Designed miniproteins, single chains. Designs and how they scored, part 29

Each design is a single chain, and the fold is of that chain. pLDDT is the mean over its residues in the fold that is shown.

## One batch from the design tools (miniprotein)

Design m1056
Fold by ESMFold2-Fast:
Structure m1056 (fold): chain A 67 residues (1-67)
Amino acid sequence: DFVDEIIKKYNLSEETAELLYELLKRPDEELAREIARKLIEEGIRLSDEELKKISPYLLYEYNELLK
């Protein structure tokens, strides 16, 4: 499972991991934006490829916050 690999690689909190699984079950722009904000605030830097593999919504929201 790619999301499990990302959680282990970046040592994501249980809270952030649960939000990622929710995003996979129910794609939601607001949820993706919340996750993107948490990742950036925690200093976690994912590649565009990793973000896209999780969700296209997450890729978009993460890059919007970095503009």
Scores: mean pLDDT 83

Design m1057
Fold by ESMFold2-Fast:
Structure m1057 (fold): chain A 64 residues (1-64)
Amino acid sequence: PRLTPEGARGAAEAAAGAGGMSAEAAKQTVDLSTGKTPEEAGRAAREAGADERGARIVAGLASM
């Protein structure tokens, strides 16, 4: 099944954490990127310390 908004958020937090972010930073980045474009979400993830792969995953999930 497709990710629910809640599931997508959890996946984005996990992906950002895997990309080098702390759990708190990952949660804050997902919160701040909610309702933003994928590009803005990816930028926010990078600013919070995610690597390029983690930022791309967060941006992709924000497009859902």
Scores: mean pLDDT 63

Design m1058
Fold by ESMFold2-Fast:
Structure m1058 (fold): chain A 55 residues (1-55)
Amino acid sequence: MSAFDQLVELLQQAAAEGLSTEEVLARLRELAKTMDPAGRALAENAVRWLEREAA
């Protein structure tokens, strides 16, 4: 599974589970640690987007 596919799956799973923004952010940060630079950039963009949604 590509880094992009992993991010999409994580977000879909989070929505299905009703996870809080903080829980999603924690999972994204953990996933980013194991990703290549492109995957890490995607995860960081998702984090920034969710932080703005929470504000």
Scores: mean pLDDT 75

Design m1059
Fold by ESMFold2-Fast:
Structure m1059 (fold): chain A 92 residues (1-92)
Amino acid sequence: SVTRLIGAVLQLIGASLDGSKIKVEVEGDHAVIEVENATDTGIAGLEQLKEEAEKEGAKAKLTVEGDKAVLEIENAGPALLAMLKTLQKTFG
């Protein structure tokens, strides 16, 4: 759902405003989102993005270690890629 993808993006923006450091890297249809000083809101945003990516046929893996979270996405579709590229320009 586009609405849920937008919700995930807003959660990540909120986490960044609360002091989380976000990096987004996109190469082809593969993306990596790293969050340092991750809040519960930031982690929830990554979990929501993972679920929506998987519903659209992408492969997604979320790893959380302490206050660091990393979401890896493979085989992202065009709409998800456009959003991830926008996040890359915003944060990376």
Scores: mean pLDDT 82

Design m1060
Fold by ESMFold2-Fast:
Structure m1060 (fold): chain A 81 residues (1-81)
Amino acid sequence: SDELVLKGLEALGEGDYEKAIEYFEEAIKKDPNNALAYLLLGEVLFRQGKYEEAIEYYQKALEIDPDNELAKKALEQVKEA
C-alpha cells in the first residue's frame, strides 16, 4: 500500500487527479485502515473543488486515526472554503 500511496502522490504532483484517485483507492482496497490514503483522496477532491466529498474522506481518515493532525487541519480548512 505504501508504494501505491507514493504513485498516487506522483500522479497528484503531475496534476493527474484521475490517476491519483485510482492509486489511493487501490491503497485503501489493500489496507482499509490506511488513514493516509483517505487523507490524500480528500486532498485530490479538495483540489477538484469537491468540498463535500473531501470532508467525507477527511472524516474517514480521522475515524481511523483520531490523532492525525494533518487530517484535522485539512478538515478545518475545507469547511472555511
Scores: mean pLDDT 85

Design m1061
Fold by ESMFold2-Fast:
Structure m1061 (fold): chain A 57 residues (1-57)
Amino acid sequence: MGIDLKKVAEESGVSPKTVRKFLELALKGKTGSEIAKELGISVSTVKKIADVIVEEA
């Protein structure tokens, strides 16, 4: 998938590095709560990243 990491980061209010780590953890089958803990962000932010990715994909 040609996901625009910069666009997702901008829309989600996180860095492109955070979006990349989110995708890596999601591919490993981590839950939203696990991803939030690993990245040090809120579950609400994780949901926002996921929603933006769905819109960009």
Scores: mean pLDDT 78

Design m1062
Fold by ESMFold2-Fast:
Order: C-alpha cells, then structure tokens, then sequence
Structure m1062 (fold): chain A 73 residues (1-73)
C-alpha cells in the first residue's frame, strides 16, 4: 500500500511541476495540494522518505516561481 501512495505522490509532483512550468498556476496548486495530502498519508504509515519530502518542496518552489511569473506578465 505505501508503494502505491509513493507512486501517486511522484505522479502528483510531476503534474504539479509540468503545470507550473506551463504557467498554469491553478492546476499546479491543485496537484501540489494532492502531493501534500499523499505525503501526510505516507508520514502516518511511517513510510515517508527524505526523497519524498524533497519532491514536495520542489513542487512548492516551482508553484511560487509560476505565481511570480504570472504577476510579472
């Protein structure tokens, strides 16, 4: 079960990064929220790794970058 959550986490992070890179701030935010929720489930199971945490951080930073670009455009 934790491996399925980890797979979903990585998919959500990738989709958030793709959306942020495309300038779709709203979609990026939705996928980031999904990734955070999955991360919380992994944490409850004691299965969250530092790699998993770093992926969520990367998605968050990309969303911030996309938000700044949107405001400057």
Amino acid sequence: KPEELRKKLREAVQKALDAANAGDVETARQYLEEAIKIGEELEKLGAMTSEDANLIVAARLNLVGAEVEKELA
Scores: mean pLDDT 81

Design m1063
Fold by ESMFold2-Fast:
Formats: sequence, C-alpha cells, structure tokens
Structure m1063 (fold): chain A 85 residues (1-85)
Amino acid sequence: ELERETEELAERVVEVAERAAELAGKLGLPEEVVEQLKEDARRAAEYLKELAREGRAEEAKELAEEALRRAEGLLRQLEEALAAS
C-alpha cells in the first residue's frame, strides 16, 4: 500500500531530523533553532502525508525518500562533527 509506505517514510524523516536537530544543539545551535528545525520536520511530514491521502502518494513517496536521504546525510555530518569536538 503506497499511502502507508509514504506515511512510514514521513515518520522516519521526522525521527532522523529530530536526532539531527538534537546533535546540532549539542554542537552549539541555539535551543530556539533546534526546536524550529524539529517543528519544520513535523510540518513537512504532515504535508507529505496529506499529499498521499489526496492520491499523490507516488510523488509524496519520492519527496519523502529524498528528504530521508538528506536528513540521514545531515545526521552523519553532525555525528562526525561531534566526534571531532
């Protein structure tokens, strides 16, 4: 079920993005910026889920997969930066 797959991907994007935001906070980002990044991720996921429900699940899945790749890349960069600190 493509709609369900898209919703699962959107949830994974939020999980990875929230982890990345928390690591960015440990690296010295202001708390307000960390919370804004988490909120932005949640809103983006909600938008993707809405697209899937409106019958645009294939487009939403492609966007979610791209967002997940970017979030995972950012998380890796932040983990490397923290390890080098």
Scores: mean pLDDT 82

Design m1064
Fold by ESMFold2-Fast:
Structure m1064 (fold): chain A 89 residues (1-89)
Amino acid sequence: SERDRAVGGAARGAAEGAAAGGANGIAVAAAGIAAAGAGLDAALAGGDAEEVIEAGARGGEAGALAGGGDERAARAAREGALEGGRRAA
């Protein structure tokens, strides 16, 4: 579905953004995992594709920070999730 594609796109975009922002491998993985989890939760709650993408972006940002990334990497993870989710949907 469009929501399933949005979840996958946001997760990939979050990880790619974190990496581009200079995050270590743990922060990159955490950004992708958190973005996927948040996106999936939003989809299960009945959110549309845009709500899934926004939730994934917030998750990716939080995941990058939790994994030891800096604010630059966290913002890049958020931006990557938004771009990747919209591209995939």
Scores: mean pLDDT 86

Design m1065
Fold by ESMFold2-Fast:
Structure m1065 (fold): chain A 78 residues (1-78)
Amino acid sequence: GKLEELLEQIKELDPETAERVRRLVEIALEALKNGDKLTAEEAIGLLGILRGLARLEGRDELAALIDEIIDILEEKLK
């Protein structure tokens, strides 16, 4: 799916960040499956911090990929 494609692209840029992003995506998806909106929102918030760090470091491509993941997860909250 698109989330796995985005995670693969992040892994090519930064394997360590990819593992952190993957863990947060898994937490968010499990929370959404269980109706735990607060935990899903917290995981998305932490993804936002990782996006912010990437932007501060001038890693615009990495930040853009994390931003797409956030958009997909936020759509699932609706």
Scores: mean pLDDT 90

Design m1066
Fold by ESMFold2-Fast:
Structure m1066 (fold): chain A 73 residues (1-73)
Amino acid sequence: MEEGVELAEKGMELFNKGKYEEAAELFEKALELLKENKDMSISLLYQLAEAYEKLGKKEKAAEVRKKAEELLA
């Protein structure tokens, strides 16, 4: 759990520095570790979607946003 949170924080740091590819990779790893924590998964899916948007990966961004919306329902 702590490791997943640390990866998410590092991912956000990289995102803020414009390193979107590296940020997306860390958000994906954080999601794997935090998959049973619904609230954290929703937050990470939205962050990952934004990273994918910055990378021009619009289809992947839409997919992860849909997953976040399904978890909110």
Scores: mean pLDDT 83

Design m1067
Fold by ESMFold2-Fast:
Parts: structure tokens; C-alpha cells; sequence
Structure m1067 (fold): chain A 81 residues (1-81)
């Protein structure tokens, strides 16, 4: 059975206004949050989400998915210059 994973982030560091692509692989429905704000809802499968940071600093990308073992959360730190 597939699990929740963040398989790529490009670029790992970004400039303000630069698009950052994250690739999410999930076996169930998932939600993507940037600094606690919902930015995408994803069906099961592999999806690429585009994020455009509006401020410099450290930002948190959170992915929450429902799995057979209950909800799973992945957190990734994005640095913006």
C-alpha cells in the first residue's frame, strides 16, 4: 500500500515571488498548507503543487493525509531570501 510522501521540492531555497514546486505522493486524500493556510487539496496519486512565497524568511509546508494507520503529517521547511 502506498504511503504519504513528499518526493521532491524544487528549489529547496527560493526568492520572494519565485515559484516552488513540491511533489506529493499520497494513497488517500491530502491537504497542503503553507504557514497553516490551506493552499491545495489533493486526491490520491502523485501531484505537483506550485507555491509562490510572498515574504522572505522561514516558511513551513505541511501535508496532511488520511492513511490506513490514521492521519499522517509531513512538515518541510522552506527558506526564502
Amino acid sequence: MDSLGVTAISPATAAVGEAVLITVETSGPAEVYLDGKLVARLPPGTHTVSLVPKAAGTHEVTVVAETADGPVTIRVTLTVT
Scores: mean pLDDT 75

Design m1068
Fold by ESMFold2-Fast:
Structure m1068 (fold): chain A 57 residues (1-57)
Amino acid sequence: DDEKKAEELREATLQMARQAGLTPEQAVALLRRELEKAGIPEELRERTVRETEEQLA
């Protein structure tokens, strides 16, 4: 399920960002790359990235 994969990658990226002190912009860039690498569909990638940007703002 692509949606579950996207949620798992988002959670992992947010955990890493918090622990490493990454900026919101850096965390979003990393997440976008991981979602693309995992083959998540573009529409779902855009939605996941947008939700993450809102949470990290």
Scores: mean pLDDT 80

Design m1069
Fold by ESMFold2-Fast:
Structure m1069 (fold): chain A 78 residues (1-78)
Amino acid sequence: LTPDEEAEVYLALGLIYLYLGKQAFEKGDYDSAIEDYEKAIELFRKAIELATSPEVRADAERYLKEAQENLEKVKKAK
């Protein structure tokens, strides 16, 4: 994989964990939601580090912010 292709893989994995975190939060599983959002944050940060494409980086930064906001929301709801 090129660095940008690897960044796209990390972005996709981050989106999966972001979705799993949202699903866990909706079901009241706050501990699982926190864990999934933290994994999404780590994956989006790796995508940003590897991305050479401005668009891939911008997408990763946007979803990183969303995951961080959702993590704070679930911590407040716990």
Scores: mean pLDDT 87

Design m1070
Fold by ESMFold2-Fast:
Structure m1070 (fold): chain A 85 residues (1-85)
Amino acid sequence: MELKEKIAERLKKGLSKVKGVYNVEVEVGEDKLYVKAETEPGKEQKAVKTLEQIAKGLGLEDPEIKAGENSVEAVIPIPKDFKLN
């Protein structure tokens, strides 16, 4: 499994465990991961914080996370020489 696929799996599993978060999708790009999830009303900030914690735990810097109406989206840059610690 490629490094990006491992990161994508960790993000998807971590978010899917959050109560009120569902339909978690992670798309693997060349240098970025695109994350999208649906939330119950009022659970958007829980999803945002969970994404931030997972990204920080993986050593990923500067995720762009946006809360929408009953949704959260994120763009997570992955440097070409990134390694999981």
Scores: mean pLDDT 78

Design m1071
Fold by ESMFold2-Fast:
Structure m1071 (fold): chain A 65 residues (1-65)
Amino acid sequence: SHAEEARRLIEEAERALEEGDVERARELLKQAETHIKAAATVDPETAAELAKRLRELWERVEEAE
């Protein structure tokens, strides 16, 4: 599902940030955003939770730059 794919991409982005790979994290978060938008069409509550995690990771990317 789109929600499961978004969760996977968010988890990979978090690992990339832990490894210091900010550029890879940015790419993964962009991909996660598209899946979250698709998930919002069928499960807006789950999509909102994933969007919150996405925003928190984008803040970490901004701080690492």
Scores: mean pLDDT 84

Design m1072
Fold by ESMFold2-Fast:
Structure m1072 (fold): chain A 63 residues (1-63)
Amino acid sequence: MYLPRNTTKEEVAEIFGVDPDKVEITIDDSAPPRGFGTITLKKKDGTEIKIPGWAAVKAEVKL
């Protein structure tokens, strides 16, 4: 998935509504950091986070 650069475990835990100690984030630097458009990430509470493609990194998130 795509996340803002420098996203913390606590921020990911808030998005998914899980314990931050259970969150593992692995960044994939092979994905283009300057993507086109906006990436939308939906929080557990139904609110949306919109990330400009250039500010997003591809990451694997394990919960």
Scores: mean pLDDT 67

Design m1073
Fold by ESMFold2-Fast:
Structure m1073 (fold): chain A 96 residues (1-96)
Amino acid sequence: SLLEEAKRLLEKAKEALKAGKLEEALELAEEAIELAEKAFEEGADVEEVKELLEEVLELLMELLKKVPEDNRELILRTIGLILRAIGLLFDIELKE
């Protein structure tokens, strides 16, 4: 299941973040969002997709606080993924 794979990637992202592996955590979170979006398009459970995206948002907000101030690329990439996850959550709400 795409959603089960997305959940596994999110758990790996959480562990990478705890280990201070910010770029790895960001890449895993991005893959989790992409799989969650695809799962939603393929008719996955809406509540499970929302819960996953909310957890990804929490992880990305925590990651953003840990990014060094001089790493502009990583800051912008993290903000971009936050906006993508918010946009997907909004799209899900609009589709009822």
Scores: mean pLDDT 87

Design m1074
Fold by ESMFold2-Fast:
Structure m1074 (fold): chain A 63 residues (1-63)
Amino acid sequence: KRLVSTEELAELKKTDPEKAKKLLELQIEAGVEMLDAAVRKDRERLEEILRREIEEQERILRE
């Protein structure tokens, strides 16, 4: 399981802009937290944030 790529997000924006907006907001929010964890080399925190982002992404896509 992986994060939606920028290309996949661009395609989704063409067909379902509402879902694309929700995914973009999720990526921005999680990205800020992941950047902090990465700078501190907090591997466990980084993995936790990534796991939650993927889980929330799948939830949005399954709506």
Scores: mean pLDDT 76

Design m1075
Fold by ESMFold2-Fast:
Structure m1075 (fold): chain A 70 residues (1-70)
Amino acid sequence: SDKAKEIERRIEGLRRMLEMAYKSGTVSAEEAAEIERLLEEARRALEEGDYDKAQKLVDEAEARLMRLIA
């Protein structure tokens, strides 16, 4: 579905941003692991068809990453 593809693209984009932030030293290993856990939970929710849960987890991961790189 279009919603599933959109959420998956957001997860991929956030993983890429997280990798860049970690490599640049902007986020710690612990912070990166916490955000990665949220993205893994979001992917699992997406695979289960729980789009509301997946969106909430992606939003939380995004908010945490944006707070760290601001």
Scores: mean pLDDT 88

Design m1076
Fold by ESMFold2-Fast:
Structure m1076 (fold): chain A 58 residues (1-58)
Amino acid sequence: SLGEKIARAVRLLRERPDLTPEEIAKEVGFDSVEEFEEALKKYTGKTLDELRAELAAR
């Protein structure tokens, strides 16, 4: 499901900081970063950039 893909993607964002957003999207089964970002925003209320900034800056 989409929710499962997003949960896995968020886990990868934390566990594998060396992966790019594009690589994470591919790893969890999205064809593009755009599709991934839309689903991420729908489930978390945040964009990929916002989550990355939050991890870096708080």
Scores: mean pLDDT 77

Design m1077
Fold by ESMFold2-Fast:
Structure m1077 (fold): chain A 56 residues (1-56)
Amino acid sequence: MQELIEQQERERERLRALIEEIRRTQPEDPEAQLLALLYEIAVGAIEQVIERMRQK
């Protein structure tokens, strides 16, 4: 359980870094902004999964 939680936390941080890079390098690209939004949704889903795993 804990190892899986830590893996998801690392994945969440990677996605956050990708979001920041997209917004920094391609702020005027609507497709890149949509991808960043999808990554934000994925981050939220990962956070919910982590919380559920902690609660059992």
Scores: mean pLDDT 79

Design m1078
Fold by ESMFold2-Fast:
Parts: structure tokens; C-alpha cells; sequence
Structure m1078 (fold): chain A 117 residues (1-117)
């Protein structure tokens, strides 16, 4: 499986909250040179791995994946095309009442995420 195919599968798994399976595929994809900012078509639209992880993080494993993606060069300001329009990971966290919202918001802001208007 190519690096690009691995990161697309990992992003889909993150979108469904399957962090253990997604983590293994993300690590393999990045090791093989995948673009950590690669967009993938999901039920929520065309999204990045960081967007999918931020939207669905419900435990410490999800938060660890967000930190891992940021460490590997994920852009916290990447725009995803969603059912709610064009949104960044920070905007997704602020609009969607997900678990760990406050923790994820802090992590994204510390990584350089900007609030757009």
C-alpha cells in the first residue's frame, strides 16, 4: 500500500474515532513519506488528518494523535471543505461540541492555530 493510500485510510479511521488502528497507519504512512496535510474524502467532507482527529478526539489516545500530527508538521491552519463550509481544525473544535474541546483548543492554539473571521 502506498504512503498516500495509508494516510487516506488513517484519516478515514480518525473520522470514525478508531484511534488505535489510525495511529498504526499514520506512523507507517509518515515513515514512507506521506504528506501529513493530505486531504481525504469523508462523510464530513474533504478533510485533513488533523481535522479528523480534532473533531473526534474522545480520549487520551485521540489527544496523543493530535500532538503526534502537529509534531510531524501538520498545519493547524489548513482549511477543510466540510458540510459546514471551509473550516480549520480550531474552528471545527469551537463549532462542534466534542469531548476534550478545551484541551484540543489549547493544543491547537499553542501550535499556532489562528481564529479566522
Amino acid sequence: MSANELIKKATTLLNFGRYTEAESLLKEAIAKGADVNQKTKTPYGEVTPLFAAALNADNDEGINIIKFLLEKGADPNTVSNTTYGEVTPLEAVLRFKGPNREKIEKILLEAGAKRRK
Scores: mean pLDDT 79

Design m1079
Fold by ESMFold2-Fast:
Structure m1079 (fold): chain A 62 residues (1-62)
Amino acid sequence: GPAEREERANLLAAGLYAAVQSGDERTLRELAERAGLSPEEARRLVEAGDFAGLFEATLRGL
């Protein structure tokens, strides 16, 4: 349901954020694919500090 989808999006967004911050390129690619995002898009959102935008993009991809 919607709550489960939001929980999944939040976990993916948090994982993407952590992967970018730690320089974990493999995890970034894997989680970005699951979220329907390019790794470049995910990295830009994290570098901008736009967690809300990252969450919304991940939610849209699910």
Scores: mean pLDDT 83

Design m1080
Fold by ESMFold2-Fast:
Structure m1080 (fold): chain A 76 residues (1-76)
Amino acid sequence: MERARELLERGREAFAAGDYETALEHYEKAAVLALNEGDLALAAEALRQAGRVYEAMGDHAKAARLYAEADRLLAA
């Protein structure tokens, strides 16, 4: 759990620095770890943050899919 949150923080740092690919890698790892631990709320947070990166990159379709996945996890 704490490892996934550290990855979220590293992702935020990379995003703030404009390193979108690094931010996505960290958010993807955070989501996978959170799902493996059954932490749906943390997984949804990681997906939402990844969606924000895709919005910044202009990939609105990928962002929309990630937001939908996050909403689906929280609705389960």
Scores: mean pLDDT 84

Design m1081
Fold by ESMFold2-Fast:
Structure m1081 (fold): chain A 85 residues (1-85)
Amino acid sequence: DKKIEELEKRIKEDPNDAEAWYYLGEEYLKKEEYEKAIEYYEKAIELDPDSELTAGAYWLLGLAYYKLGEKEKAKEYAIKANELS
């Protein structure tokens, strides 16, 4: 996947590129690789907790945890996303 390769290159050049971590999370979520998606969204939030993307990252973290059967974590992240919306 060329888009994943492009995002991985961005992160290699600038590991603090929170936007690249966020979009890499989205690409792995689309591939149903939920554990990787979680890692990348958590990294995006860590790097820029005040980003306009952060509410979306919490919502998609909740979705990824829900897909893994972690229903209580999914609820916690959905609440965080709604608080930031």
Scores: mean pLDDT 86

Design m1082
Fold by ESMFold2-Fast:
Structure m1082 (fold): chain A 80 residues (1-80)
Amino acid sequence: SLIDEIKAVLTDKSLSDEEKLLKLNALVSKLLDDIRAGKVNPDEAIAQLEEWLAQETDPKAKAYLEGIIQQLKAEKARLA
């Protein structure tokens, strides 16, 4: 899933912060497109990311996750 791909990017210690940001922006853009197309349930995606955020200890990964969650919540609000 796109959530699993986002997790793989965030946990990849070989990637620079810049490379992570570029890959995450592409994956989040696709996730937002899939939510708009009805292919991904925004509530389920948000719940999965919030569960991961609750267990994450890396401050940088937490900041990325919080940003993604905020983007998904904003898109959900637009579709309501």
Scores: mean pLDDT 84

Design m1084
Fold by ESMFold2-Fast:
Structure m1084 (fold): chain A 100 residues (1-100)
Amino acid sequence: SSLYEAAREYIRTAEEAIDLALEYVKQGDIEKAKDYAGAAVNAARAAVALMRRMSPEQQRELAPGLLRVADRLEELGKALPESREELLETAREVREAVAA
């Protein structure tokens, strides 16, 4: 479905944004790291919103990718204290959505 394809694209976008945020943390560019952290949060939340409208079979197919995003948002939260609260809250939202 178009929802499944869109959710997969948002998962990919979240993973790419987390990669960029972690790279900017390594460079000491905290403002860019925060921008990409925000992009990752927005993409993860969009994927969750779409997943809630899918069949249980499609939700199960997306679950591994979403759980990976949740793990990596938590990793980014440890590296970027300035965005930690929002990153951890978003990871929690993702985990709860997958568990439902």
Scores: mean pLDDT 91

Design m1085
Fold by ESMFold2-Fast:
Structure m1085 (fold): chain A 74 residues (1-74)
Amino acid sequence: SSLVDIAERLLKKAKDAMKSKDIKEAIFEIEINLGMLRIVLGVAKLIGDEESKKKIEEIIKEVEKLLEEAKKKA
């Protein structure tokens, strides 16, 4: 699924942001990628792609955990 491929790329960008030495920059980058993931999820819901929806929801949960970890270091 092209939607899942986009979501996987956004997850990779969020994970790469966690490698930044600037925690505020990391938080900002993770929040941007999370926002984009929510748009991708919205598209999956709109077209009725239940398989992609479930995979994207799992990816969103992973990025939300990364954001929580980053915020604890701020």
Scores: mean pLDDT 88

Design m1086
Fold by ESMFold2-Fast:
Structure m1086 (fold): chain A 91 residues (1-91)
Amino acid sequence: MLEYLEKAKELAKEKGDEELVKLIEKAIEALEKGDEEELKKYFKKIIDLAAEKDDIEILALVKAAYYEYFENASDEEIEKLIEKVLKGESF
Protein backbone atom coordinates (compact mmCIF):
# COMPACT_ATOMS: atom_id res chain seq x y z
CA MET A 1 0.00 0.00 0.00
CA LEU A 2 2.55 2.62 1.08
CA GLU A 3 4.79 1.45 -1.82
CA TYR A 4 2.05 2.28 -4.37
CA LEU A 5 1.50 5.75 -2.83
CA GLU A 6 5.26 6.51 -2.79
CA LYS A 7 5.57 5.46 -6.47
CA ALA A 8 2.54 7.63 -7.38
CA LYS A 9 4.20 10.57 -5.55
CA GLU A 10 7.46 10.09 -7.51
CA LEU A 11 5.54 10.04 -10.83
CA ALA A 12 3.64 13.21 -9.84
CA LYS A 13 6.98 14.93 -9.04
CA GLU A 14 8.43 13.86 -12.42
CA LYS A 15 5.37 15.36 -14.15
CA GLY A 16 5.65 18.61 -12.14
CA ASP A 17 2.19 18.12 -10.61
CA GLU A 18 2.70 19.78 -7.22
CA GLU A 19 -1.04 19.54 -6.35
CA LEU A 20 -1.03 15.72 -6.76
CA VAL A 21 2.26 15.51 -4.80
CA LYS A 22 0.74 17.44 -1.86
CA LEU A 23 -2.47 15.36 -1.87
CA ILE A 24 -0.49 12.08 -1.95
CA GLU A 25 1.74 13.33 0.92
CA LYS A 26 -1.42 14.10 2.96
CA ALA A 27 -2.76 10.60 2.21
CA ILE A 28 0.54 9.07 3.43
CA GLU A 29 0.34 11.21 6.63
CA ALA A 30 -3.27 10.08 7.25
CA LEU A 31 -2.19 6.45 6.71
CA GLU A 32 0.71 6.79 9.22
CA LYS A 33 -1.70 8.35 11.79
CA GLY A 34 -4.33 5.61 11.22
CA ASP A 35 -6.94 8.25 10.30
CA GLU A 36 -9.16 6.24 7.92
CA GLU A 37 -11.66 9.12 7.39
CA GLU A 38 -8.92 11.57 6.27
CA LEU A 39 -7.26 8.80 4.22
CA LYS A 40 -10.52 8.13 2.31
CA LYS A 41 -10.98 11.89 1.75
CA TYR A 42 -7.50 12.27 0.23
CA PHE A 43 -7.81 9.08 -1.85
CA LYS A 44 -11.01 10.46 -3.40
CA LYS A 45 -9.37 13.83 -4.15
CA ILE A 46 -6.29 12.16 -5.70
CA ILE A 47 -8.39 9.74 -7.83
CA ASP A 48 -10.66 12.56 -9.06
CA LEU A 49 -7.71 14.85 -9.91
CA ALA A 50 -5.62 12.11 -11.59
CA ALA A 51 -8.66 11.09 -13.70
CA GLU A 52 -9.31 14.77 -14.66
CA LYS A 53 -5.67 15.16 -15.76
CA ASP A 54 -5.71 11.78 -17.61
CA ASP A 55 -2.80 10.64 -15.39
CA ILE A 56 -3.58 6.95 -15.95
CA GLU A 57 -0.41 5.59 -14.26
CA ILE A 58 -0.94 7.63 -11.07
CA LEU A 59 -4.66 6.73 -11.13
CA ALA A 60 -3.80 2.99 -11.39
CA LEU A 61 -1.32 3.12 -8.48
CA VAL A 62 -3.64 5.11 -6.19
CA LYS A 63 -6.63 2.84 -6.95
CA ALA A 64 -4.37 -0.17 -6.21
CA ALA A 65 -3.45 1.35 -2.81
CA TYR A 66 -7.15 2.04 -2.04
CA TYR A 67 -8.34 -1.50 -2.90
CA GLU A 68 -5.50 -3.14 -0.93
CA TYR A 69 -6.25 -1.06 2.21
CA PHE A 70 -10.07 -0.67 2.23
CA GLU A 71 -11.30 -3.66 0.14
CA ASN A 72 -8.73 -6.24 1.41
CA ALA A 73 -7.80 -7.06 -2.20
CA SER A 74 -5.13 -9.71 -2.83
CA ASP A 75 -1.87 -8.93 -4.67
CA GLU A 76 -3.26 -10.80 -7.74
CA GLU A 77 -6.47 -8.70 -7.70
CA ILE A 78 -4.38 -5.51 -7.36
CA GLU A 79 -2.20 -6.46 -10.36
CA LYS A 80 -5.32 -7.13 -12.49
CA LEU A 81 -6.81 -3.77 -11.41
CA ILE A 82 -3.59 -1.93 -12.39
CA GLU A 83 -3.59 -3.62 -15.83
CA LYS A 84 -7.29 -2.77 -16.36
CA VAL A 85 -6.81 0.94 -15.51
CA LEU A 86 -3.67 1.17 -17.70
CA LYS A 87 -5.75 -0.21 -20.62
CA GLY A 88 -8.18 2.71 -20.18
CA GLU A 89 -10.95 0.69 -18.51
CA SER A 90 -12.64 2.53 -15.62
CA PHE A 91 -14.72 1.17 -12.73
Scores: mean pLDDT 78

Design m1087
Fold by ESMFold2-Fast:
Structure m1087 (fold): chain A 92 residues (1-92)
Amino acid sequence: SEELVRDFAEAVGDLAAQGARVEVEVEGGTVTVTVSGLSPIQLTGLALHAIGLDLDGLEVEVEISGDTLTITIGGLSEEQARELARRIEEAA
């Protein structure tokens, strides 16, 4: 849903406000969000938001490496992908 996508973008923005580094890339209908400098509890919280998007019918992949979480969101139109990336960048 649009609400879960918005909640995800807001969660990323909250982490950036707490000092995390956020990088967003768009490739067609796929958005890749890399968030670095996360505590274990912040990693868990953001991963749960990503799982919520997957359960809502988006194609979501989550990778954890140290203090970095990489979330790949597919199944979007190119316009939806650009809008999501813009929302995340605006929130961060």
Scores: mean pLDDT 83

Design m1088
Fold by ESMFold2-Fast:
Structure m1088 (fold): chain A 65 residues (1-65)
Amino acid sequence: MREELVRELAELLGISREEAERLLELAAQGKSADAVGLVYFDLRASDEQARRAGRLMREYAEAEA
């Protein structure tokens, strides 16, 4: 499950698995605003990509809880 979420996020945003894992870890640490900021400002994601990324980040945070 965890590995699949990392893979899906990386494919969605066109980034490496390592970069996707860092975004998910930020969300799991309660730094969801920082993770969202990276998606919108650093990665220049579309609204659709950002919504889907947010869902994956939520699923990862719940799995780590």
Scores: mean pLDDT 73

Design m1089
Fold by ESMFold2-Fast:
Structure m1089 (fold): chain A 75 residues (1-75)
Amino acid sequence: SRMERVLEVVERLEREYFRLAEEAKKRGDEKALEELIRVATETSREIQELVERDAPFSEIEEVARRAIARMREIA
C-alpha cells in the first residue's frame, strides 16, 4: 500500500540519520551533528506535509533521497 511504502521511506531516512549522527558524536563533530539534526527535522516536516496533502509517492521518495544525500555530504 501507499502507506507501507511511505513508512519504508521514513524508516530508511531514520536509519541513515541515526547511523551518521552516531559517527558524528564519536568524533566530536558538533557542527555536523547540528546540521544532521536540522536536515532530519526539516525533512520529517516536509514529508508529513506531503502525506497530509496526498502528494504523489514519487515526491515523497525524491525528498527522502535528497535528504539522505545531503546528510551523507554533512558526515
Scores: mean pLDDT 87

Design m1090
Fold by ESMFold2-Fast:
Structure m1090 (fold): chain A 68 residues (1-68)
Amino acid sequence: AEEALEKARRYLDAAQTAKRLGLPKEVVIELAKKAIDYAEEARKNGTPEQQKEADRLIEEAKKILEEV
């Protein structure tokens, strides 16, 4: 769960950076989707605290997807 949360955070950061730098829409979408995938993995196997963090990461990644 912690490893999946770390990966979700890294992909979310990469998606936010790619969006800010104006990288192709497809790149931003791919990174945001990977952040959601890892956050969902963390949610399934995590503690209640890790599940809350995973939900937060999923919501932030979804906002990125809505804006591209």
Scores: mean pLDDT 83

Design m1091
Fold by ESMFold2-Fast:
Structure m1091 (fold): chain A 91 residues (1-91)
Amino acid sequence: GEKEYKKGLEYFEKGDYKKAAEYFDKAGKLFLEQGDLKSAAKSYLLAALAYAKAGDREKAKEAGLRAGQLLNQLSDEERYEIIAEAEKLFG
């Protein structure tokens, strides 16, 4: 999870949004397998935003739906923290 998330950030900084999204999506899957819902939600949200930047609307929607489902399982504070982190990266 962590190494895939880090690779996602590296590709994002290089402007390779498609590869960034693929690594964030993989990180989300791995964090879910570990029971880390917070890191999984954040990873899928970043995957959705990176897919959107890459022009892949269908994969952005799929990753966004997964992120939304996980965010609904978190506290309001945790959800707002994740959204703020995503806005810092993409806004």
Scores: mean pLDDT 87

Design m1092
Fold by ESMFold2-Fast:
Structure m1092 (fold): chain A 64 residues (1-64)
Amino acid sequence: MKEKIEELRKEAGDHLRRAKELSDQAIAAYKAGDKETADRYVAQAREHVARANKLIEEAEKLEK
């Protein structure tokens, strides 16, 4: 159980890191005037945050 909890938390952390990278890319695209690319990066970042939240929720369930 502990091993699986750590795995889920690590995977969640990986998704949060990717979301941060995508957010930074979105900001750069907005500054460059490329709204279409920026909107795409924002959408991808949101998907990664949603995945991370689900993984954290699963880890919390296993701690009970």
Scores: mean pLDDT 83

